Designed miniproteins, single chains, continued (5). Designs and how they scored, part 94

Each design is a single chain, and the fold is of that chain. pLDDT is the mean over its residues in the fold that is shown.

## One batch from the design tools (miniprotein)

Design m19265
Fold by ESMFold2-Fast:
Structure m19265 (fold): chain A 76 residues (1-76)
Amino acid sequence: MREEGLRLLEEAHRAGVEGNLEEAERLVKKAAELLGEEDPEVQGLAAQVYAAQGDEEKAAEYRALAEKKAKELGLL
């Protein structure tokens, strides 16, 4: 389960790097279904995808959520 979700995040990151932002967003949403929408890695990658699409408001929102959650988990 978690391994599958992390694999989807890895594929989403690769799609984003390749410029396939639509596929990257789709894969991030699938990873969120498996890992949970509050997972900091899911939120961090969602922020990157929205920033690449030009949605700075959503990008900032997800980045803030990811940072807050990572601090709560002791990752920062």
Scores: mean pLDDT 75

Design m19266
Fold by ESMFold2-Fast:
Structure m19266 (fold): chain A 81 residues (1-81)
Amino acid sequence: MKISEEEREKVIEESVAAVSTMMPGVLSEEELREIAEEVVEKYNEDPEKFLKEYNIEYNPNVPFEKYIVEASVILASKRLP
């Protein structure tokens, strides 16, 4: 199941807010948006491969948006020295 264009902006904003809350001042808003956009693109290309790459367990009770937020946090943390 893919994230629609309308949901994409919402998910990006949620991901930016989550990473900013967990790691304040580490990355700019623009950098956080780029990370979230990359995560959404990878998820929409192949959701199953994406979940395996980020070591996220598929749970049908979890909204897909939460996987994007989680992966964005993981990717942002990996870009820290």
Scores: mean pLDDT 75

Design m19267
Fold by ESMFold2-Fast:
Structure m19267 (fold): chain A 61 residues (1-61)
Amino acid sequence: MSITEASLEASEIIEKISSEQDVTRPEASRRTAEILRNDPRFKDFDISVNPVTGTLIISKK
């Protein structure tokens, strides 16, 4: 999986969680990060959330 594909999938999940669970974008990002950290397809990526902005950050390392 490329970093572009990973970022697109993460964005899709954030939008889905935000709309379906009626939570803020920072909270949706935190929930998405937890999901992705437990997904073996994302094992080679560092996944974090900026605690101030709530932005999900994905890097290859």
Scores: mean pLDDT 78

Design m19268
Fold by ESMFold2-Fast:
Structure m19268 (fold): chain A 107 residues (1-107)
Amino acid sequence: DAILEEAKKGPDVTKQLEQAKDVVQPLLKWTSLSQEEFVNVVRLVVYRQQQGKAGQHKLGIELLKNIAGQEGVDLVKELVRRLNLDESSVGDLATYLVGLRMSRRSL
């Protein structure tokens, strides 16, 4: 709930994500997130960077690499680059995507 409210404070990135469909589509398939959930994750990362809170989640890259391989890490890095976000946001985005994927699948 609090995470979704924080995500809504971020800018509308829908059109920018449509332009990055080649990167977004594989991440959507891998995470099994809806388009709306994915947009909210990206909005959260952008908002947190604007608040000077980027780079707070570093373990997400290692977790992403273990479950999606290097290709998953490279897709997240490319998305961060296309959104003109700092490289420090790669770990944050990976952490939120992994967290949402794990919450949908019982291990």
Scores: mean pLDDT 77

Design m19269
Fold by ESMFold2-Fast:
Structure m19269 (fold): chain A 61 residues (1-61)
Amino acid sequence: APPSLVDYILDKLEEYVAQGHSRAQAVQLAVNEAQREFPDLSNEELSQAVAEAVARYDAKA
């Protein structure tokens, strides 16, 4: 099965942090990339997926 939107955002968030971006910058970059990759995605779906991805990221720290 394709990865979930949450998994996609989490992977991008982790990638941007690994590149030296702050957590806040990495979240913004991951959101922007998700919007480019999934242009038909609603703001509500995106916001819910971002919240879940951030929660999973914070739980690992």
Scores: mean pLDDT 81

Design m19270
Fold by ESMFold2-Fast:
Structure m19270 (fold): chain A 143 residues (1-143)
Amino acid sequence: DRARLNLNDQEFSELFKDFTDEMKAKRLSPEQQAQALQERYREAFPLAWRATELAIEGFKLVQEAIAKGDGIEEAQKEGARLLEEAARLMAEAGLDTAAEGFRRAAEYIRKGDVDKAKEAAAKGLLAEGSTAMRFLANLIDLK
C-alpha cells in the first residue's frame, strides 16, 4: 500500500526513476519501498529532509499539547523554535522560498494555529517549483 508515500505512481517515477527501477529489480515490499525512498531522500536532500522532520515534530508537539489541554504555551514556544531551525536549514540548502514558508509557519504555531502553519510550510515548499520539494509538501499536508 503506497498511501504512506503520499505520492501517485507518476510522481514517484518522476522523482526517482532510476531508483524505482532498482527497487523493482530487488523485489521490495511496499513497506520496504517506502523506507528505501525516505532513506534515499535523506541522502540526496539531507538539509531539506532534516528541516521537514523538525517541522513535523513542531506541529505534533503543539497538537498533542492542545489535545491534552496542558503545556500549550510551552509547546507553542518549542514548536516555533523547531520551525525556525527548519527555516534556517532550508536557507542553508538555498531553498529561500521554503525557508520563508517555515518562518510563517513558526508565527502560526506561536498562535496555536497548526492548520495554517502546515499550509504556510507546504506553500513555501511548493513555491520552490521542484518535484523533490512537492514530495516534502505532501508529507507536511498530513491529516
Scores: mean pLDDT 78

Design m19271
Fold by ESMFold2-Fast:
Structure m19271 (fold): chain A 67 residues (1-67)
Amino acid sequence: MARERLLEVAEKIGSPEVLKLAQEIASLDVPEREIQRVADRVEAVYEGTKDPEKVIETLKDELERLK
């Protein structure tokens, strides 16, 4: 499930703020495809940067976009 994948990616990163933002996004009443896009983007940002701060910025951007 896309929501489960988003939370698993956030837990793997190990940042409490990343997990909190991922939980907020996963709780939104939006289609699974939108959650999958967020999970894919978060994974790509972390793979490319290894920086949890960049992931936090990405999740905040996505949260504002989906609200």
Scores: mean pLDDT 84

Design m19272
Fold by ESMFold2-Fast:
Structure m19272 (fold): chain A 78 residues (1-78)
Amino acid sequence: MTVLAGTSDWDAERAIRLAKASIEQARQLLEQGASPEDVLDLLKNAERAVEQAKKKGAKEEEVKKLEKEIEELRKKVE
């Protein structure tokens, strides 16, 4: 597998910010009555960012908070 650790400017904080941005966009789309598929796609992006943050050593408390927000939004899309 290709390892991009040396070429990416990714750190835990950056991944956390990406996750928060994706969650916020998902909330906005949900509020606007967008399709479930569009909201779920943003939540999927948020989950990937949270996983990246977790691997980069983000605080467990912050990771769990974001995972909970993603789960709550996913349930609202049902």
Scores: mean pLDDT 76

Design m19273
Fold by ESMFold2-Fast:
Structure m19273 (fold): chain A 91 residues (1-91)
Amino acid sequence: VEEAVQELLDATLEYFLSQRERLRERFPTLSDEEIDALIRANAEAFTRAMVEAARSTSPSAQRHLENMLELFRETSPKVAEAFERLKKAVE
């Protein structure tokens, strides 16, 4: 499970890093170091939320996971793949 969580975090970090220039434009008063810290914090928070959802036995949580997975298949295939591996690892 830890390996699947790390893979998801790595894929999520890569996705947010790809948005770095857009974040810089949105937050022009932040330094590069502050933008990088924000990216890391967002990736960690997102990964944590997805792990909690994947561990849930609730049908509504599982539907939410599938919706998020579908969204990320279009936005970041690597995040979607890591998410599918996490889902299998927690079962």
Scores: mean pLDDT 74

Design m19274
Fold by ESMFold2-Fast:
Structure m19274 (fold): chain A 74 residues (1-74)
Amino acid sequence: ASPAGRGAAASVGAEGLANGGTVSAEEAVKAIQTLQDNGDLSAEQAAAAIAAVKALGPVSSAREAADAVIRALG
């Protein structure tokens, strides 16, 4: 996985762990947008990660969301 994919997955996973092991699509999107704002993700990488977490539905496990981000970003 790319460093950007690992960082984004870690941020989304941490959000899910803080919420008892689940993450909403809104929470995952906010985590990804924060990484884009910090320059850790390009706009294209952020869009791919956001699309991947939204495809999981409104709520997913921290692991499913993190895995989806890693797959989207490589």
Scores: mean pLDDT 80

Design m19275
Fold by ESMFold2-Fast:
Structure m19275 (fold): chain A 88 residues (1-88)
Amino acid sequence: DELEKLLAIAKEIRKLARDAADDPSRSEEQRQVFLVLAFSIDSALSKAKTLSDEEAIRYLNRFLGIILETAAQVDPELAEEIQRLIEK
């Protein structure tokens, strides 16, 4: 099921973002960006539940693309890890 796969990917990316936000080896700016990204993913997951499966798939695909682009500007190494999750 494509929707279940995307929901699982979004949850894994949310965990990576939360872990990055709590990582003291990262800059304060990086941690704040990843905290915002984690909250944004929570909001996107809630919105996806209110949509049809087809609409949720389109919405999540577009949303995860934006998350990846934002992460790439702040932490290229973590963005590569996110990209690998999306490509599964």
Scores: mean pLDDT 86

Design m19276
Fold by ESMFold2-Fast:
Structure m19276 (fold): chain A 119 residues (1-119)
Amino acid sequence: KEIEASKLIKALVDAIENNPKFKSFVDKTVPEGESLENKARIVLHLIASEVYIALKDPRVLEFADKLLNGEPISVEELKYFKESLEKYLKTTDLSEEEKAAIQVIIKVLNDLIKEAESS
């Protein structure tokens, strides 16, 4: 089963609007003047790039590139990216703000996986 890239981007936009800590991280990380949708894409690609460097796994970066290109994402790809973020969070010394931001993304991915598996 596949999820449209726009659905994940919208869920991240909702997280930016409704989570003050995540909004703070995004506003610090992404250039001023970007749309909320572009902020979501940029922050996701930046985190995926950091995870790729730390874990040496190009599949994480391929996932981010699919999202930027608006390509559909499989539930298996969502699960793999979530597991990669969880591994990164456990194995890398990150700031409290970065940890909180990654946890928000993990929650978004988990909610989308559950929704997809229930349909």
Scores: mean pLDDT 83

Design m19277
Fold by ESMFold2-Fast:
Structure m19277 (fold): chain A 74 residues (1-74)
Amino acid sequence: SLSVEEVRKLPVLDAVLKYLGIDPNDLSKLGITKEEFEEILRRYAAGQLTVEQVAEELGVPKEKIEEFDKLLNS
């Protein structure tokens, strides 16, 4: 499992955003900051958020979150 420090410092953070279909420079259009996005990922990695809650917070299909989770656990 990923720690909060691992999630925040992953070089892949921008790649994660792009995988979810979110341009890192467009986070403001979602009404969230980069720090808030990192916190959402941290809570998910810690098992504190469900796939559905992450999808709802980010405004993306839950299937993308599930696929991302598979990539982390592959």
Scores: mean pLDDT 67

Design m19278
Fold by ESMFold2-Fast:
Structure m19278 (fold): chain A 60 residues (1-60)
Amino acid sequence: SSAELEKREKKLEEIKESLVSNIEKRQAMYGLSKEVVEKQIKHVELGIENLLEREKKRLE
């Protein structure tokens, strides 16, 4: 059960980092504003964190 939670946390963290990295790459390539990039990163973070929080709460 703890191993299962850790696996899910790791997976979601990797997905989040991958998506954030992709946003930062687009910023560098297309000159997106810092504000736009931060908003996109926040959107990704909220989505992933909502999923993670539900899993953590279920397994408390």
Scores: mean pLDDT 80

Design m19279
Fold by ESMFold2-Fast:
Structure m19279 (fold): chain A 73 residues (1-73)
Amino acid sequence: MVEELRKKGLELSKESMKLSKEAADLRRQGDAAKRAGDTELAQALYKQSGELFEKASEKGLESARLFKEARDL
């Protein structure tokens, strides 16, 4: 059980990191689009980046809770 909780927590942590990296890449693309004068593309990229950061945060919090539960066992 403890090992399964830690394994699940690590999996969620990796997913959170992947989503955060993807969100950061989209934000950089949005900044580039804004500098190029493509405000519609920039807005779409910023929205997508924000949604991915929110998902990353949720997975990161779940990962932290699972690691805490594993520690308390």
Scores: mean pLDDT 84

Design m19280
Fold by ESMFold2-Fast:
Order: structure tokens, then C-alpha cells, then sequence
Structure m19280 (fold): chain A 99 residues (1-99)
């Protein structure tokens, strides 16, 4: 399935990359995909927290990202992905420069 292929891709990214910003992207994308698969919320929370720590996000920002992912539906997936990417791109660029 398409979702399983995407999960494997991001799992491989996490294993191969030493870049903390790319690891954070991998964790956030896996959290989105795990939500769509109906995985346990505790697993989703763990991955969002790991991403937030790697990006040096404040607890409040981590909570906002988590809320957006937990409220993810198939209908709003593209909108949530766009918002997450728009927020992540400047943070990923900053994390690459700082780390």
C-alpha cells in the first residue's frame, strides 16, 4: 500500500541520516502516517516529542503540532501537511545551521 511505502521510506531515512533536522522531519512524517493508520496516540505523542526536541521547540509549540496531528482526518490531510511543512521548513533550515 502507498502508506506502508511512505512509512518504510521515513523509517529508512531515520536509520541512514545523522542530521538532526532530517530526523525531526522523519519523526513528524511518521507521526502523521501513524495517525492515518489508527496507531496508538502514545506512539504519535512520542514521535512528535522526539521531533520537537531535535528542532529545539518550546513545549507550547510541541503541543500545537501534536494537536494538529491528533485532529488529522483523511479530508484535511493535505491542509495539515501543508501547515506542518510551512512551519517546519524555517525550523529545519535553522536547525541545520545551528546543529
Amino acid sequence: SELEKKIKKYEELLKKTKNPALKAVGYLQLALLYKLLGKDESLIEEYVKKAGELLKLKEEEIKKVLEKILNLTEENLKEVEKLVKEKLEPLVKKAIEEL
Scores: mean pLDDT 74

Design m19281
Fold by ESMFold2-Fast:
Structure m19281 (fold): chain A 68 residues (1-68)
Amino acid sequence: SREEILEFMYELVKERLGEEVAKEIRELMEKSKSIQDMMMTTARFLREKGVPDDEIGLILQRVSDFAQ
């Protein structure tokens, strides 16, 4: 479900990037209209925060694998 994907992303980001980044991602994801929008919004936000592209790729891949 959308809520399960959101919680998975929150816990993953919290573990890897810290709780404050995870909270901001959760709020952005709650406003998303689709899984694709959620993924795009998350990638954009993490790049704005200065997260390396390899880390963003890892996070998005794990979320994509969970969502399938």
Scores: mean pLDDT 82

Design m19282
Fold by ESMFold2-Fast:
Structure m19282 (fold): chain A 60 residues (1-60)
Amino acid sequence: MDLRGQLNAQIQQELDRLSKDPERLAEAQAMRDAFTSHGTLEHLQTLVDVLQERRRRQEE
């Protein structure tokens, strides 16, 4: 995969982690759809960072 493919894969992994929280999963999927429609690596990286930050805080 190129960088875009790798970022999309990381987003998918983060969404999988959210499967236990359907409300957050739905919101994250909506954000992913919006960011993916724009197609910029910058937006995809930002989404990854946000999702990873939230996960890290919860895993504590």
Scores: mean pLDDT 73

Design m19283
Fold by ESMFold2-Fast:
Structure m19283 (fold): chain A 73 residues (1-73)
Amino acid sequence: IEEAVELMKKSVDAYNAGDFATAGELRRRALRTVKDEGGGGYGQNYLSMAETAYLQGDEEEFEKYVKKAEEAA
């Protein structure tokens, strides 16, 4: 899950820099990593919620959903 979270953060950073192609690639890799680690659809959904919180700068909500993604794996 740590690897998926790092890829998701890099995806958001790329999106904020206007590099939408790199953002999409990194996001796809992050979601695949969660699935490969056994998180399945629940883990992928929680990672997406963490992504939204990170994009909004909501650190508390980000940490909450990262923990839920870890629990799903």
Scores: mean pLDDT 79

Design m19284
Fold by ESMFold2-Fast:
Structure m19284 (fold): chain A 100 residues (1-100)
Amino acid sequence: SDEEIKKLLEELIELTEELIEKIKKAKTSQEMVDYMEEAAKRISEIIKKLESLNPSKELKEGLEKFEDYFLRAYLLAADGRPKEEVIKELEKAKEILEKI
């Protein structure tokens, strides 16, 4: 339903915001990776629920763009890049969800 989709998208946005705040407080690249991996498990569960609701083509494309930016953030964290670069990609991921 549209209501359930909206709720799951709001949960996904909240989870992304929580992750950004954790990354801001991270002191090491490994700590960033650990937070990203924990968030990825929860994100995967929410996306599977969204997919089960037979979402529109536009929503599917938005979720794919979200996952692409999330993966870019993860790779930057794993490569030991400054947390500001990781946060920038996560902010882009969040913006995609807000435009759905």
Scores: mean pLDDT 89

Design m19285
Fold by ESMFold2-Fast:
Structure m19285 (fold): chain A 90 residues (1-90)
Amino acid sequence: SSSDVRRARRIARGALNAADGVYRTSTDPLARQAARLVRRGAQYVLRGDSRRGVELARQARRLAQQSTDPVADGLVSLARAVRIAARTVG
């Protein structure tokens, strides 16, 4: 429904902003790369591209799970949110 798509877009904007913060502040290369992929996945959700959004979210989760940065669990959660939002816009 249009209300579900509006919620998915809000989730994607939130994830984009949170991942941008991690990308600018984290010194861990895996966390930075995962944040970049969360941002890119969220951008595809905002364009209505479900397939690319899901794939980038999956890649972000795999990298975040390998990170030892304290933000890693947060990045896994953001990747999950982007994946769910991506499935809603497809």
Scores: mean pLDDT 89

Design m19286
Fold by ESMFold2-Fast:
Structure m19286 (fold): chain A 60 residues (1-60)
Amino acid sequence: GAMAEEERRIAEESARGAREATLAAGGDQKQADAAYEAGLSGRGMEAEKLATRAYLEAQS
């Protein structure tokens, strides 16, 4: 149904964002895939925040 499709879209979009943010920041494929996997479980925002934090800490 439309609601399930919308939830899936949001999760996938967040997962892709976290993955791409990690790769753009110079993270490796394994780190990016881990963030994407977390997003697929419906924790897309948390996956995105973790990827961003990992990037910032790597820059330190």
Scores: mean pLDDT 69

Design m19287
Fold by ESMFold2-Fast:
Structure m19287 (fold): chain A 96 residues (1-96)
Amino acid sequence: MTPAEQQERLETLRRLLQAIANEDEEALKEELKRLGFSEEEAENILEVIKALENSRTLEEIEEILKKLSEEQREAFNRLLELYQEVLDWQREQHKA
């Protein structure tokens, strides 16, 4: 795993978070594709994010998570895994 690859992922995740904050669905899909997600995986992740954004209570969030399709769960979990890997890499670079 090269530092350059992890740095690119970190910058892409930062742009992804900005796209979520701006409610920019096109930018969100573009950044997901840059992270290596397919068009279908990016659409599945977008649907999860939209469902979570429309929820007002923790109970509603739990119900949404329980009702996710297998494909939506797999795509979203893969995003969370990539996010965790980048955070772990960044932490190691600061405490080398």
Scores: mean pLDDT 75

Design m19288
Fold by ESMFold2-Fast:
Structure m19288 (fold): chain A 55 residues (1-55)
Amino acid sequence: MSRAEAVQALTERVKKEFSDDDIVVATGDPANPKRLIVTVTRPDGSVEVFEYEIE
């Protein structure tokens, strides 16, 4: 499985966890190829950052 496919699959999974009103952006960590940083912007304008590990 390519890293791009793994990132896309995880991003789609995370998007399903949040509502359609949330903006979900996934960015790979350049220092760690197994780390994914997900930024979620809520409808009220608040921003949350989550870190996930790609196997």
Scores: mean pLDDT 71

Design m19289
Fold by ESMFold2-Fast:
Structure m19289 (fold): chain A 96 residues (1-96)
Amino acid sequence: MTAEQEELLRRASEAARAGRPLEEILELLIKAGLSKAEIAAYLLGELVRRGEVPEEVLKELEEKAPSIKTEEELEELLLEALEKVNPELAKKIREA
């Protein structure tokens, strides 16, 4: 990991702790060069921490996770879950 990537990830973590908008956190994660799956996982985790993910979405993720065999399947599972909670955020990740 580069020093620039580490600094951007540190800033993303600080923004998350400060309760900054998810769009600000997303921009930092994109600049850090994270994969779409990594970005989606991070932002879903932050939404769970904020109490913004419905139990039904979490249950669906838990039920489907054991069947995931590729990074592409993981990316799609996470983006579909994120789209149910915040469709604009999911769209920005897909377009990044």
Scores: mean pLDDT 82

Design m19290
Fold by ESMFold2-Fast:
Structure m19290 (fold): chain A 75 residues (1-75)
Amino acid sequence: SAELLRRLAKLLQEARRIVAELRKAGMDSTAEELERRARQLASQAVDAINQGNEKEARATLKELEELIAEGRRLL
């Protein structure tokens, strides 16, 4: 779905911003962990979208949103 891919792109852009802000705050290990987990979830979301598994894609995007929200709370 083009909509799910656009949503993923926006979430990844937000994740990169939060990672950069965490690094500026001196939280390098936390930033690295968030970046690693975001990449894993992004890969999982792409695979689910390509397989037409909308349920799994939406669940994975929600996990990515929650991960980003957690990172934002640390700032």
Scores: mean pLDDT 89

Design m19291
Fold by ESMFold2-Fast:
Structure m19291 (fold): chain A 90 residues (1-90)
Amino acid sequence: MKREKAEKVLEEAKEEAIKYIEEGKLEKAYEVFNRGAREAIRLYDEEAKELAAKEPEKAQEIERELAIRLTGLILRAMGDIIDKELALRK
């Protein structure tokens, strides 16, 4: 189940990024998050292609739905990271 794996990768990248923020390593935090986000995008793209291959007539709808879901997850994770950074600045 590639979506569940992608969501776990994104959550782990968020947690690792937050740890680097706590250490004052902002560039490393965002680097780690960007790597996790790229892997999550790759996994979602693979699942979208597999689903589209099963129902070619709905390929665009499937790709759109998965893209919207993934974008929402990435934005929420980024929000958590930014909130942590801002809290440390007081």
Scores: mean pLDDT 84

Design m19292
Fold by ESMFold2-Fast:
Structure m19292 (fold): chain A 61 residues (1-61)
Amino acid sequence: MSEELEKLKEALESGDIETLREILEKLGFSQSMIDGAVEVVRKNDPVLIKVAEAELEKKLG
């Protein structure tokens, strides 16, 4: 879980949509959640990225 969370944070911060999508699908996240995370990355807003990281920590921790 911790290793996947670190990879998700890196993907969110680097804008790596392909890696983000792959990891979220592997972890069994809903399509709605995956699409939401991809949208956050596309907007490239540091505040939204930090919010997304916190939400992923809550769901995976």
Scores: mean pLDDT 77

Design m19293
Fold by ESMFold2-Fast:
Structure m19293 (fold): chain A 95 residues (1-95)
Amino acid sequence: DEVRKRLEELFEKLVEEAKKKGIKVTIEQPGGPPDASVLREMAEALMHAIKYKGDVKIVIPSARDYKIETEKLPPTEEVHKELEEIQEEIEKFVE
């Protein structure tokens, strides 16, 4: 439960950073609040969008599922490496 609260705080901070950088963030939650695992994946996607300055739309059709749409091309090897670094940063943040 403490991990979920930290992930919620991280996600909120990331949304604020994205807005400061002029990135358009759209979040639709027709399924209600996300589970901690979904929230972690959402944070990763938002960090990636911030790095590449791409607009992001997050749709949560259920508490356990989500869909992320970006204007950026599919991940390249360089993007995969950056995503690994983002995942490591999130793990350090929640411990």
Scores: mean pLDDT 64

Design m19294
Fold by ESMFold2-Fast:
Structure m19294 (fold): chain A 98 residues (1-98)
Amino acid sequence: GKVVLKVTVTLKTPLGKEAGEELAKEIEKEIEKIPGVLKAEASVDESANGRTIIIEVEADSSVDLEELKKKIKEVVEKVVKKHGLEVEKIEIEVVEEE
């Protein structure tokens, strides 16, 4: 089975297009390292002036969803902090379960 999560990351400060795309790519790569994650795709929300990154995470449905959500938040906060930035908010929504 498969679970799809939508992760919305809101930053305290906006990023330029290049910096936002670089941050999104690193978040994608680090989330894909989490056990049970099958695929992650991250993009900058153009309507939010580079302040918001949206990540779609596909995971095996046998994983503990609460543990997965916790690990996603930890990875996002770590990557954002590594870039000298601050997270304002992380929202995670389940969009598909099989």
Scores: mean pLDDT 83

Design m19295
Fold by ESMFold2-Fast:
Structure m19295 (fold): chain A 77 residues (1-77)
Amino acid sequence: NVVKEEALQALSKRYQLSQDQIEAALNEFADEQNLSQVTLNNILERIANNEPLSSSPEIQKRERALVERLLELRQQE
């Protein structure tokens, strides 16, 4: 959908990764964390919009894990 595509573009620019690399990392992250697509999309939108981390410790932990994964991919480039 349009919102997901915009989020992928924003993350691609922010982390200096291709959109395909971001999408592959997100799919792998969702599988490892056993996340639904709805939950994954919500985390993606929040991070892409540079919103404050969730006040929920569980959601915040997942948001941080995804950001760390994207940063690691950038360093392996």
Scores: mean pLDDT 72

Design m19296
Fold by ESMFold2-Fast:
Structure m19296 (fold): chain A 99 residues (1-99)
Amino acid sequence: MDFLKRSLLEGEALLKALEEFGAPEEVIKKVREAIEKIRELIEKGGDDPEAGEKLLEIEKELGKAMKELLASMTEEEREQLFELFKKALEELLGKPVTE
């Protein structure tokens, strides 16, 4: 996958994990907004020389929200969220996540 499609897939996996975890609606909303912005970058198609810069801005805003969420959680809750994310990512890929 190109970098935009990879970021979209990871965003969709994160959204699914956060919904199953029962994360705050404000965080879920920010992830949904990030996914929609990434979809718009993909749908625009062709040579958008700013697509990479726009993706980095989206990821920075999402990263801030996730950092604030993770700072409010216990280690056990963080582990549960990471396991849910991995499971969601494997389901979307149709294969086990192996590097």
Scores: mean pLDDT 77

Design m19297
Fold by ESMFold2-Fast:
Structure m19297 (fold): chain A 97 residues (1-97)
Amino acid sequence: HMRLSEEEKKVFEDLEKFAKENGLKLLPYGSRAKTKELAEKQVEILKKNLPGAYLIFKLKNSDYYYVLRFQTKEDAEKAKEYLEKNYDLEYSEVVES
């Protein structure tokens, strides 16, 4: 069962609002993984058929690495910068496909 914490829900709601207000193209794919290695493997599989840029991030107090897909690297980098500025991240990386 997927349960988002109130903190995780707020992060995603704030990110979607930021993307909409700044014209970022967040594409209709997102996932989560319990390890960095699994998140990186998910991106490698997805990018074979789904072009764009992927943002992998983990909140300092979250159990999950989140994967988001953007149309461009520039959009993914702006989303990363927004999250780093507003939230305590343990990990963040942009991967191009």
Scores: mean pLDDT 78

Design m19298
Fold by ESMFold2-Fast:
Structure m19298 (fold): chain A 94 residues (1-94)
Amino acid sequence: MKQKAGEEAMEAGNRAAKAAAKGGEEGAREAREGGERAAEAAREAGNEKGAEAARAGGEAAEAGARANTGAGTAGGAIAAIGGGVEGSLGAGSL
């Protein structure tokens, strides 16, 4: 059950990264939505810090998509947050 929240965060992060790579308004919109979904999944997993970071990553991915520049760092941050959500539930150092 907890793993599903982490999986959803990871999927949302991957979706945002792909959207940012496409660029343009559609890519920017999808990147933002992906970040919001990742943040929601992180909150469902009880990781408020991860949720805040996921939102920031989504906003950065949106800006990168619109600028048509390297948004890979933003996408990577969102994906890392997905993994971090799971880690927070077991590792205790996030």
Scores: mean pLDDT 60

